# Designed miniproteins, single chains, continued (4), part 82

Each design is a single chain, and the fold is of that chain. pLDDT is the mean over its residues in the fold that is shown.

## One batch from the design tools (miniprotein)

Design m14853
Fold by ESMFold2-Fast:
Structure m14853 (fold): chain A 70 residues (1-70)
Amino acid sequence: MKESLYEAIKASIELQLLKRGVPSDVARELAEKAAEYMMKLIEEKGWTEQEAFSKALEQAVAEAEALAAA
C-alpha cells in the first residue's frame, strides 16, 4: 500500500514539473525527493494528503526554478 502511494505521488509531481518545462532528468529527481517529503509529512506530522502534496509540489517547483535561474 505505501509503495503504491509513493509511486503515485512521484508520478504526479514529475508530471507537474514536466508541464512547467523542467527537464525530464531533473523532474524525476525532484519528484522522488518531493514524494519522500510528502510521505514524511503524512506519517510523521499527520498532514492530510492534500496539504502534504501542496507543500511537496511547492518545494519541488521552487527548487526547479532556483536551478533554472542559476
Scores: mean pLDDT 80

Design m14854
Fold by ESMFold2-Fast:
Structure m14854 (fold): chain A 107 residues (1-107)
Amino acid sequence: SVEEARALFDEVEAKADELIANIPTLSKEELRDAVRELASFVGDAIQKLYDMGLITKEEAERLAKVVLEAAEKIGEYIDSNDYDKAVEVLREAVERIRKILDEAIAK
């Protein structure tokens, strides 16, 4: 349902905010693992939305691409100790996913 889709995305935003809050306390390895876990969670959410018929194959592929590109770029910034840029990429990815999802479920 549309309500379930919104609840899933609210959980994505909550997990992203928790990751951002934890950046100063985690090692680089722990941060990389946290980013991978978040990417996996979002990937599973996209698959569920597609299986429920709430998004099209093209929308699912667009969402998956945003997640993959963001995870890779965040990893690069973590490696270079550019944590502010890692946060910026994460926030931008979350906003982009929300826009794609809101457009998809409005149909």
Scores: mean pLDDT 84

Design m14855
Fold by ESMFold2-Fast:
Structure m14855 (fold): chain A 90 residues (1-90)
Amino acid sequence: MKEEVEKAKKKLDEFLSHLLELQREGVERERAGDLEGAEKLAEEILALTLEKADEIRENIKLTLPVEKDPLVKAQLEALAEILDEVLAAQ
């Protein structure tokens, strides 16, 4: 159980780090006036999230009950809610 949670947390951390990097790039594009480039990056973020939605949801389910950091817990809860809304919209 602990090893499975650690693997799930690592996968979530890697995914969230990648999304954060893409979001940061989007903000930089908006600041540079490249609104079209920022929109295209937002589409890429959505597509990547949808592709990995089931894996992300499973990993959140494993990590959320044992997460002690309230900020990380809030981020995982927010991500789960967003994924549920996005999947329901398909």
Scores: mean pLDDT 76

Design m14856
Fold by ESMFold2-Fast:
Structure m14856 (fold): chain A 61 residues (1-61)
Amino acid sequence: SPEVLERLEKLLEEASRAMENKDFERYDKIVAEIEKLAEEAGIPYFKGDPLSALEAARKAV
């Protein structure tokens, strides 16, 4: 759905910022949020690859 896609894009943007700042604790928390959102929305997600959720969500809309 468009709403899930927007949420995933925001979370990925935040994850990128956390990685740039070497804030690995925040990065891990954001990845866990992406994983949970993908599971709740029925979107395929490969553990450790948050981009897989975004690509699957884009194909679903």
Scores: mean pLDDT 74

Design m14857
Fold by ESMFold2-Fast:
Structure m14857 (fold): chain A 89 residues (1-89)
Amino acid sequence: AIEVTAVGEPTSSLEVTVTVRFTPAKSPADVAITLLDQSGKLLQSVVVSPEATEVTFTFRADKPGPYTITARVFSADGEAVASAEVTVL
């Protein structure tokens, strides 16, 4: 089974960095990572090599306040979800 964690940090006014960490894929297939906000709005999506264990996303929020960011990781070994709470400044 794949394991995933997500951590969000405000970096500047309206800017947030989210770091997603996951176990290396056992199968030789690319890993897809999708980042969603609390409403299910797509923020970013990326495909990385099966050897990757970490991806960092930076995005600008439309307004300050509390955000719940959900990271969905899809690999040949399965899919996993992690959530990070961050307060946008």
Scores: mean pLDDT 76

Design m14858
Fold by ESMFold2-Fast:
Structure m14858 (fold): chain A 91 residues (1-91)
Amino acid sequence: MSKEEVREILEKIKEKIEERKEELSEEAHKALIGTLDASIEQDLSLEDTAKALAITIQQLPEEDKEKAAKVALEAAKEVDPELAKLLEEYL
């Protein structure tokens, strides 16, 4: 997969998470979007992005983890099932 294709996937996931921002705390929303922005800026692979998202979710307050994981996984499943599988594996 090209870096351009990965970037497009990550930008679409970011858009899907933004559509569901009302389901997330401000902290969880900023953390997920910030991780995706960093992954896009650094041209990370889908696997490295999945690892970064999993780490970000694990660092959230306990009350935010389940909702953030659900929103991130559902957004990933809608955009790219392979990234969703990787994210689920690292969570």
Scores: mean pLDDT 85

Design m14859
Fold by ESMFold2-Fast:
Structure m14859 (fold): chain A 66 residues (1-66)
Amino acid sequence: MLSEREQILQRTLQELDQLLSQTTDPDVQAMLDEFKRQLEYASRVLSPEQLQQVADTLLQQARGMV
């Protein structure tokens, strides 16, 4: 069983990977890869509630770029 924090991380990474597969722009791909890195770091230091807020913000920005 994954922790709440790990579940948020895994779900958000899967959504970012889906968006990454929808773009052919290398600049957008690089930014999405950076968002994945930021999420992994956040998952180590933030509470689940704070991580969810960061994840929602990054996903919203990513969807606007694709």
Scores: mean pLDDT 83

Design m14860
Fold by ESMFold2-Fast:
Structure m14860 (fold): chain A 85 residues (1-85)
Amino acid sequence: FELSDETQEKLVEILRSLTAERIVVVIEDKKTGKVTIYIFDKNKIVVDVRYNLTKEEAEKILEEEGFKLIAELEDENNIIKVYAD
């Protein structure tokens, strides 16, 4: 996927503002409907990436782990949701 510069800047700002043990960024590609999940640790380092998920699969993972929706961003090509525990 490719995020717009504006969306990327907003996402970075959100990530910098958060203090959490884990942060999850969920990116849905509007063209394919496929979801990528990035999991960050407390130091904002990517510790896991899951590719080629359906929206339903991603939603179930987030609900089961108890992550809370913090922010939602959208550009022409992507829907981005930020979750934290």
Scores: mean pLDDT 81

Design m14861
Fold by ESMFold2-Fast:
Structure m14861 (fold): chain A 87 residues (1-87)
Amino acid sequence: GFSPKSKDKVKRSRTNVKMAMKKDVSSDVKKDMKDSYKYTSKTYDTGDKTSGVKSYDKMKNAYKNTTDPDTKKMMTVSMKDVKDSLS
């Protein structure tokens, strides 16, 4: 499993993505955020680094495809938290 510090980072990432999913963004961006939430949840529960990487990739796609500045900021923070948790 993860250290408590790594788990806290994954939890913060998951929470930020869940908040971002409530914003009025395109269906494609919402799907990427929803997929990243599923992968971060698996990483949090199991410590699976592969799911963490998949979550990061989905967050990156959401970041690239959204025009909403707040969603971009939330994806940036979430990506950093996931990356730091996998170190």
Scores: mean pLDDT 82

Design m14862
Fold by ESMFold2-Fast:
Structure m14862 (fold): chain A 94 residues (1-94)
Amino acid sequence: MSVLEQLEELKKQLEATPDDRIATILHLGYQLLGLWQSTKNPSEEEKKLIIEILELLIKRLEAWIARSTDPALRATLQEFLDTFKAKKEEIEKS
């Protein structure tokens, strides 16, 4: 399977995963970061798709933080949000 095909599949899985499956969505996010790290010479199309998937992850994390009443969960989600935002900025500058 090509990197582009793997990214398209991750995007589909993320879009199909319901909001209560936080652990699954975070796992998909880390799989995305793993693909970025393992890709030798990412194309502009691959970079664009990675950024699109990161934007979907960021949006879902922001929504969960806004709805969460548990300060410990909110803090944990904020750490993941900060990680994905930093990685998105890194990729955009590459």
Scores: mean pLDDT 82

Design m14863
Fold by ESMFold2-Fast:
Structure m14863 (fold): chain A 72 residues (1-72)
Amino acid sequence: SAQQRAFMERMRAELRELHDELLQLELDEAPEEVIRQKALEYLERVLELARELDMPQEVIDEIEEAIRYVRE
């Protein structure tokens, strides 16, 4: 859908640097707590973007579930 494409495009444009930071922390075998905090920062930004673009509730629920999983 056009909405899904817009979401993916903005994630790529606005969150690429944060995603790259997360990948680098994993490659460097950073402490689990550091990786978790960066992953939460990334997912919270994804959630904000999904809400801004009025993504379907199922998409928002999936992101919120991912945030809960990472917080465990």
Scores: mean pLDDT 86

Design m14864
Fold by ESMFold2-Fast:
Structure m14864 (fold): chain A 100 residues (1-100)
Amino acid sequence: SLLSQLSPEAQALVLELQEELGLSDEQTLAILSVIISGFMAGLSVEQLVELVLETLREFGIEPSEEQREFLRRKVAELQAVLATLSDEQLGALVRAVLES
């Protein structure tokens, strides 16, 4: 449900991240929720990456250095896409996060 609220570009970025990190659908939604919530709180890309790494650690996932670099790039790209959304579109995403 949350994934379907994203633009096709944002959906592609999330799915690429899921594939590279070997995440389940539930883990992917949790990571996406963290990114959206952190973006709304005005966090930097570096702060968003740290929150995602902490969440991955809670799942028992320790990314390689190459996967961490991939994560940084994808978080930056996703942050840029989120920054193009209207307040109304962002409000819809926040509601979807809270309902997930």
Scores: mean pLDDT 83

Design m14865
Fold by ESMFold2-Fast:
Structure m14865 (fold): chain A 60 residues (1-60)
Amino acid sequence: SLKEKVAAFLASLGLKPTDEEIDLFLQGRLDEAAVLLVFRGQTLTPEQGRKLREFVESLL
């Protein structure tokens, strides 16, 4: 499923996403998902953020 693909990709970046964060990424709401990740103490490097954006754009 798309959720499994997104979860596996985020895990490959060292992230531990929640179902809510995965749903936000699938909806193209990357800014909101990133805020939730930061709130949980998980920060994205610029390179990780770029790869994540490219990945989500490939799904849309």
Scores: mean pLDDT 68

Design m14866
Fold by ESMFold2-Fast:
Structure m14866 (fold): chain A 80 residues (1-80)
Amino acid sequence: MSVEELVKEFEEYAKEFLARLEEIAKDSPKAKELVETLKGLLEDLLEKMKKEKDKERVEQIVKDAKEFMEEVEKEIEKIA
């Protein structure tokens, strides 16, 4: 898998993840704010990943991002 393929797979994963969180958060203003914050952070991360040439580094970034996203989901679920 190329760096471009890893970035595309992560973009799709993040899109589906955010859509799920938006549905969970729909009735909670506080949860919606956390989803919007996460969306901005993921957009910035994707821009950084697209500039990265080291495949192993991109794989590590994806792993760390997914772990961070799971922690945010837990916080959203507590307040939604």
Scores: mean pLDDT 82

Design m14867
Fold by ESMFold2-Fast:
Structure m14867 (fold): chain A 92 residues (1-92)
Amino acid sequence: SNVTVTLPPPLTISVGDTITLSVTVTNTGDAATVTIVIKDSNGNVVASATTFLNAGETTTLTVTLTPTQAGTYTLEVQVDGNVVGSTTVNVS
């Protein structure tokens, strides 16, 4: 099934701040079971879900980050192994 992903825009936070990011996945195709995986810039899985979505149904995953080092943190969203979106957290 086709899906649409809503991600927060790129964000800036300070080292040691805690941020919670919401990732909303909408099924724009026929009813199906979807596997959602959120990976960091090193390819580590930081959140995942497998769920059944009817046509037009949404599910939301949350990622909580507390960066210990300055830099750019990228989150990539995959649905059924396909990249559907990404966002960045810039840490200073």
Scores: mean pLDDT 85

Design m14868
Fold by ESMFold2-Fast:
Structure m14868 (fold): chain A 80 residues (1-80)
Amino acid sequence: TTTVTLAPGETTYVTLPAGKYLIEVSGDPSVTVLVYNYQTGELVGLRPGDKIVLEVKDGDVLRITAQGSGGTATVTITKL
């Protein structure tokens, strides 16, 4: 399990081995987290309380960006 905490305007990049991953977001309800896969062009917007399963292929890079007016969001990435 990988955990990332972001304030609004912050961006991080994660690389993961090929597989399926559960992405969960928690934190300040004013924050939206954008998860973008550079290799596929897939973009997912998540709010605190949201969960999604993403399929990652070898060499994929995910950009994770927080947007909002305040607080922080925590993104938890769990391999299934």
Scores: mean pLDDT 82

Design m14869
Fold by ESMFold2-Fast:
Structure m14869 (fold): chain A 62 residues (1-62)
Amino acid sequence: MQEELDKAYEEAKKNLSEEVVLEFARKYTPVTDAGLEAIRRAIANGEDVEQILDGLYAAAKS
């Protein structure tokens, strides 16, 4: 599980996009539809995609 999560994070980081971040959240975090929409809005508002991914990875490890 942890090794798979770490690998998924590294792959997502190499291929950063809104879709990749949303897929990571959907697969590895207990995110709701409202949470996914909040992530889309954050990216649309100019939030750093890598920073969002880093936060999701930290949440997935907890």
Scores: mean pLDDT 81

Design m14870
Fold by ESMFold2-Fast:
Structure m14870 (fold): chain A 116 residues (1-116)
Amino acid sequence: EPLSEEKRYKLAILLFLGDLELAKKLALGELSEEELEERLKEAIERALKVLEEGLKNESDEENRKKIEELKELLKKLLEGKLSYKEFVEKLIEITGLSLDLEEVLEQAQKYAEAFR
């Protein structure tokens, strides 16, 4: 069965953060909603630490601005101030990706189907 839209947003976020093991477990339905929420929060907290370390070594001003914008989005997501959909929409805007929201959801679903 196709993933719910909310689960496809969560999967897209995990893929963006590079947490491929958690992404696979979500795709296979191996996580409860509570376990998924807890592990996603942990993945976001790890990503924030990586971005903070990245800023210390980044000399390009445009890249530094994008990293700061990504940090603020991740903090707002962690605090429940953004929906998963709003986060993905803002992420596309900041990164300048040629993918729209529908294409991101399609890629997340294709990833899930590859393990089913």
Scores: mean pLDDT 81

Design m14871
Fold by ESMFold2-Fast:
Structure m14871 (fold): chain A 71 residues (1-71)
Amino acid sequence: MEEAAREAQRRAEEALARTQQMIQDWLENGEDILADPEKKKEFEQVKQEGYQTFSQVEKQYLEQKLKELLE
């Protein structure tokens, strides 16, 4: 049980870090996201998943950038 709990926590932390890094990468490469509809779809999925884990400031920054990229 304890081993499973540690593995679950570690995976959750890795997933969180990966999600944050992916969003940062996409914000830096916004023009590529707009050019590729597949990347745009992935960006929207990560936004939805990441929102639960982001600070208010990060959420505001992401919303502003997404508005600029998608409009």
Scores: mean pLDDT 61

Design m14872
Fold by ESMFold2-Fast:
Structure m14872 (fold): chain A 78 residues (1-78)
Amino acid sequence: SGRVRVVVKEDPDDGPGELEMKELLRALSDLYLRQGLKRVVVTAEIDGGTYTATLEVSVEDGDIVITITGEPSTYAVK
């Protein structure tokens, strides 16, 4: 077991909020440990807007490292 670190590869100025990020990281860490997940693409539609994010998982010095790349299409990401 290691720590989860977040690396933002390319980030729009309005990234997701801290609480939303923590819940997403927790779910992704669980999925990685159970299924060996290495890459996930998430698309969400919220009030007529579309968000797409790509999450890549690697292990470095025993820590789980998650790289996030996101593209808002009609909403600014908060």
Scores: mean pLDDT 55

Design m14873
Fold by ESMFold2-Fast:
Structure m14873 (fold): chain A 74 residues (1-74)
Amino acid sequence: MKRVSEETLEDEVILALALIHYAVAKIAVKHGRVDPKEAYEDAIKYLEDALARATNPEVKAELQKIIDELKKEL
């Protein structure tokens, strides 16, 4: 059985970092600091790695939604 505190911490950290990458990409694009395609492709790669590491189904579902949103911008 996985330790509840470690499992929740890992999933929460994965989701928090993924949301930060998503927000940074959106902000950078909005301010014209980066190419949208490059920024969103980089964010998608990070989010896909995060999705592979996540164990909580709700966290996985949220990560997939963010990935799908970024892919629509490409």
Scores: mean pLDDT 74

Design m14874
Fold by ESMFold2-Fast:
Structure m14874 (fold): chain A 64 residues (1-64)
Amino acid sequence: MRALAQTSTGVVGVLTLDGDRATLTSLGGSVTELEILERLDERTYRVKSLKSGLVTTVTILEDL
């Protein structure tokens, strides 16, 4: 799955879901690897950054 998404910290980018993993590519070209912890609703996931360990929420804005 690919979607335009925003983190609760305000980062906007393309989210690519692959099983329990996701990759967020920001509009500036930064790539962040995420682990899917929980699906909160149809458009919202709780995720953990693999690099920083920070837990945040990602919201799907638009399906690509």
Scores: mean pLDDT 83

Design m14875
Fold by ESMFold2-Fast:
Structure m14875 (fold): chain A 95 residues (1-95)
Amino acid sequence: DDVEKEIQKRFKELVEEAKEIAKKSKTPLPDIEEALKILTEESEKNKLNFVEIWEKAKEEGNEELLKAIAALILAMEKELPKAIEKEKEELEKLL
C-alpha cells in the first residue's frame, strides 16, 4: 500500500512533466502507435528500457523521444482510472 502510494506519486510527477512537454511543443504529440514505434526502435537500437530512453532524451534535448514518451504517459493517465474501476467491479462480484 505504501509502495502503491509512492508509484502513484511518481506517476503524477511524470504526467506533469509530460503535460509541460506537450505545452512547450510546437507540433502535436504523436499518437500511441507512432509513439510506441519510435520508443521500440530506440530501445532495440540502443538496448535501453523506456525509463533510460526518457533520461537520455532529457539530457540530449531529443524532442522526438520526449514527445513519444510524453504521449505514452498521457495515454496511460487517461486509461488508468478505467482499469482501477474494472478491478473494483470484479472485487464487488466476489463479495
Scores: mean pLDDT 70

Design m14876
Fold by ESMFold2-Fast:
Structure m14876 (fold): chain A 82 residues (1-82)
Amino acid sequence: SAALEEELERLDEELLKEILEDPELALEVALRQGENSSSELGKELGEAIRNKDVEKVEELLKKITNTTNEFDKKILEAIKKK
């Protein structure tokens, strides 16, 4: 349905906005969304975030969210600032 496609695109945009305000929340949402397919990647992402392993976080985010470099950069900067 076209309505569902528009809602899905809007959801992605709202999630992107939340990352600017609360990157930890966005990452937690990503981990929960991928509990089946990306649970292994989710665990690695969580560990990399805890260790502040920026390079590994960047690689894992691209695999989980398939995001742009600009989006990934904002998340990484927020993690570094924490």
Scores: mean pLDDT 53

Design m14877
Fold by ESMFold2-Fast:
Structure m14877 (fold): chain A 74 residues (1-74)
Amino acid sequence: LERLSPDVDPEKARETLEFARRAADQALENGASRDEIEAVILIVTGIAVANGDISREDARLIQEEVLRYVEERR
């Protein structure tokens, strides 16, 4: 990730990114729409923010990165 919050553990941000990518991959394999995949990514990152694992800024960056990843797999 290009920009991470200085108050957040970078490893937790990376773990959240990997988990979100895997969740998006599973949704794609199950025939989910782009909107459904976006919802899954929002839920995953939202839970991580609620747990204090990542910042809201990190969540936004992860959301952008995973959605880009999904678009490239079209």
Scores: mean pLDDT 77

Design m14878
Fold by ESMFold2-Fast:
Structure m14878 (fold): chain A 96 residues (1-96)
Amino acid sequence: MEELREEALKLLDEARTLVENAPLPQWVKDGILRGIDEIRELVEKGEYERAAIHADQLAKVLETLAELSTDPQAREYLRKVADLLRKAAELMREAA
């Protein structure tokens, strides 16, 4: 259980780093980073089911932004972040 929490937090940290390095406007980055920080706070509080739901919702938003993006590099970053959030959500559901 502790190991699943640690792995989920590590995936959220990896997602955060990818967003910081993404070729996206700052206001878009700020929005995504806020979403990741909210998910992290829910994990820290032991609210794993809520954290998983928020991670899936953010992943869906990022998948949509990737499809609307005309920049192939931005598209790849958004998809990678979404994949990390989906994996974190799966681990959080297992921990719940």
Scores: mean pLDDT 86

Design m14879
Fold by ESMFold2-Fast:
Structure m14879 (fold): chain A 77 residues (1-77)
Amino acid sequence: AAARDAASQAVEDAFAVELEKINAERPTLPPAEYYRRVADVLEKAADAFEALGDTETAQSYRNLAERLRKKADELAA
């Protein structure tokens, strides 16, 4: 099983709360704004995982954030 230490769990708990807030607003947000907010949270989580030495998880979140930013730009065009 993939083991997480207490610090990694705290990062996941923190960004889960932020994502839940954004998801609660999703029906009222412009689609581009929704994707930008999710991307911002993912980049913050990636920075936190990078600081913990979890480069693999950080890179996965950065890749996802980049895709969501591109999606937001396409929706805003």
Scores: mean pLDDT 79

Design m14880
Fold by ESMFold2-Fast:
Structure m14880 (fold): chain A 80 residues (1-80)
Amino acid sequence: MLTDEELEEIVKQARDYLKELFEEMKAQGKSVEEMKAELDYVIEKLREILKKAGVPQEKIDSIEAELRKFAEELLKEYEK
């Protein structure tokens, strides 16, 4: 199973990745709807990885909620 330190690093890397991904997509002229679709894909893949790594479902659900909230805050800036 992943250690708490490894899990924190993965979550941090996921946040950094989503921010960079959305900035790149915006630069390419992608819509917020396209960014939301990509977010769903990233979250699904991360969930699969964490589940295979033995992370408890409650922690996975918490991480998903945190990342979705973070991403929604970023996307609101791009809707303006």
Scores: mean pLDDT 81

Design m14881
Fold by ESMFold2-Fast:
Structure m14881 (fold): chain A 80 residues (1-80)
Amino acid sequence: MKLTFKGPDGELIEVEVEESDTVKELVEKFLKASQGIDYKLEDSDKIFINGIEFDLSTTVKELLEKVDLSKPLEIEIETA
């Protein structure tokens, strides 16, 4: 399935994901699509999607139960 995210410059980034993908895998796919880099998340890093904190092991299926898809998703990464 495709999810639409707001990029760093306010651009729209589409990411192809599976319901079995984790939030970690989703964020890594997003960063590769938006910046072309393989970014490594640390276990201490916090991920917020639309202002909601998600564990790195949370599945895309679980995430979709908590977020509004009528607007582009916003990812915020809080590093330790």
Scores: mean pLDDT 79

Design m14882
Fold by ESMFold2-Fast:
Structure m14882 (fold): chain A 73 residues (1-73)
Amino acid sequence: MEEVKKEVEEITKEAIEYAKKLIKEGRDAVEALEEAVKYLEEKIRELAKKYNLSEEELEKYIAEGAQKIQDAL
């Protein structure tokens, strides 16, 4: 499960960078957050297929990632 946490952390960092880039380019923070969360969810769903994550783990990783994106903005 260390591998899963590592990949989730990397995806979350990518999503935060994407959101910050959108804001720097003049996008609204709410729009940037929505786009970044959409990216995060898609990538974490791919990890769920690869690592056979439980529904509970998937939900927690998405929620934690979304919160980190929001906190970074």
Scores: mean pLDDT 82

Design m14883
Fold by ESMFold2-Fast:
Structure m14883 (fold): chain A 57 residues (1-57)
Amino acid sequence: IVTYETADIDDVEKKIESLGGKVIRRIGDNRLEVEVPDDKLDQLKAIPGVKSVDKVT
């Protein structure tokens, strides 16, 4: 699960998809549930507006 505070949601989703991730759903106003390759996790954390990334096993 990825949390973001004040980013354009479309831009964040596009960035996630460009990293080979898949957006599963939006949860509330500032959280996306996404599936990404483990090797892309650091790049996901570097997206502007992403506050934290919680890894689901």
Scores: mean pLDDT 70

Design m14884
Fold by ESMFold2-Fast:
Structure m14884 (fold): chain A 114 residues (1-114)
Amino acid sequence: MEAAELVRRLLERHPDADRATVRALFLDGREEVVTAPASEAPELVERAAARGALLITVELHGRDGKTVIGAFGLDEAGRLVAAAEGVATTPEERAALIRRLSGEALTAVVRARE
């Protein structure tokens, strides 16, 4: 399954999400951050994966103050090797959750690329 398809499923489960922040980490350590309407998140994820991102994190921001976070680890072909998700209701919870989910996904990527 593609990471973009998992993001579409997150949007279906969280229709109140109006904005997304997509972060892509590349093998050279370069990070790209894009904020866009939530409906654009799947295309942004697909494009980052096609460009060789090893880790993509998606924050879906709901009008009720909840943030849904997905973290996706990818192999060299842009195929999904790890996926983790969670929900945060405060900025502190959001930061902690991003660190945890990104760490889990990145650990899986490192093992898959060895």
Scores: mean pLDDT 84

Design m14885
Fold by ESMFold2-Fast:
Structure m14885 (fold): chain A 80 residues (1-80)
Amino acid sequence: STLARFLEIIEELTKASPDGTVDREEAIRALAERLGLPEGTAERGLQELLDAGYLAEPKPGKIALTEKGRELLAELREKE
């Protein structure tokens, strides 16, 4: 699932950070490179997940996984 891979990449990037966030531009670049997507497609996907509440922006330009996003990722992993 592209959605599962999307959330997994964000989880990996946020876990590498002491404050549990990743820079929005860094996240978009990593998503595009690792999933083989255009950057515009990765940015739209990231925004859709923010709008759906699976991701949050606790500081300007910083992305974090929400509880809802972690729960969705766990559910998607169980289906693979």
Scores: mean pLDDT 84

Design m14886
Fold by ESMFold2-Fast:
Structure m14886 (fold): chain A 71 residues (1-71)
Amino acid sequence: SLEKLKEAFKKVRDAESPEEVRELAPEVKKALDEVMEAFKEGKASEPEIRIAMSRMGLSVEETDRLVEEFK
């Protein structure tokens, strides 16, 4: 879900070491994959995904790239 993706990004931001960031990478990837699957299945709209990614600190360019990749 979008909420799981936000939580995963928060954990990465709060990580105290590069080792912790590396350990969190699978969780971030899984959460991102779940969100993008929901988008492809029509269960989440493009505006909802864009708003959620913006609130997580992704740039408009980064958000556009991810949305384009999964269209």
Scores: mean pLDDT 68

Design m14887
Fold by ESMFold2-Fast:
Structure m14887 (fold): chain A 89 residues (1-89)
Amino acid sequence: MILALLLASQYLESDPEKAKRLVELAEQLANTKDREERLKLAEELLEIAGPEAVREALEYLHELFNVPLPEGPPSAESLVEVEELLEKR
């Protein structure tokens, strides 16, 4: 959830419709426990936000919350893993 909210905040001024969709995806991700469903939501999140915005959000989470940075480019699996780590804290 927090990752998608950070991504939404990056688009509030430039693309408010995109920001709204990212918030909706955050709510759906927070309300599902099925890993396959979470992966589909994470794939849509990555497609809408783009890899650069996702990487910036992950670096921000690493700096403020000590969340481990995924190796390589952002993927749906790495986004689900980050969200699971944030839920456990």
Scores: mean pLDDT 75

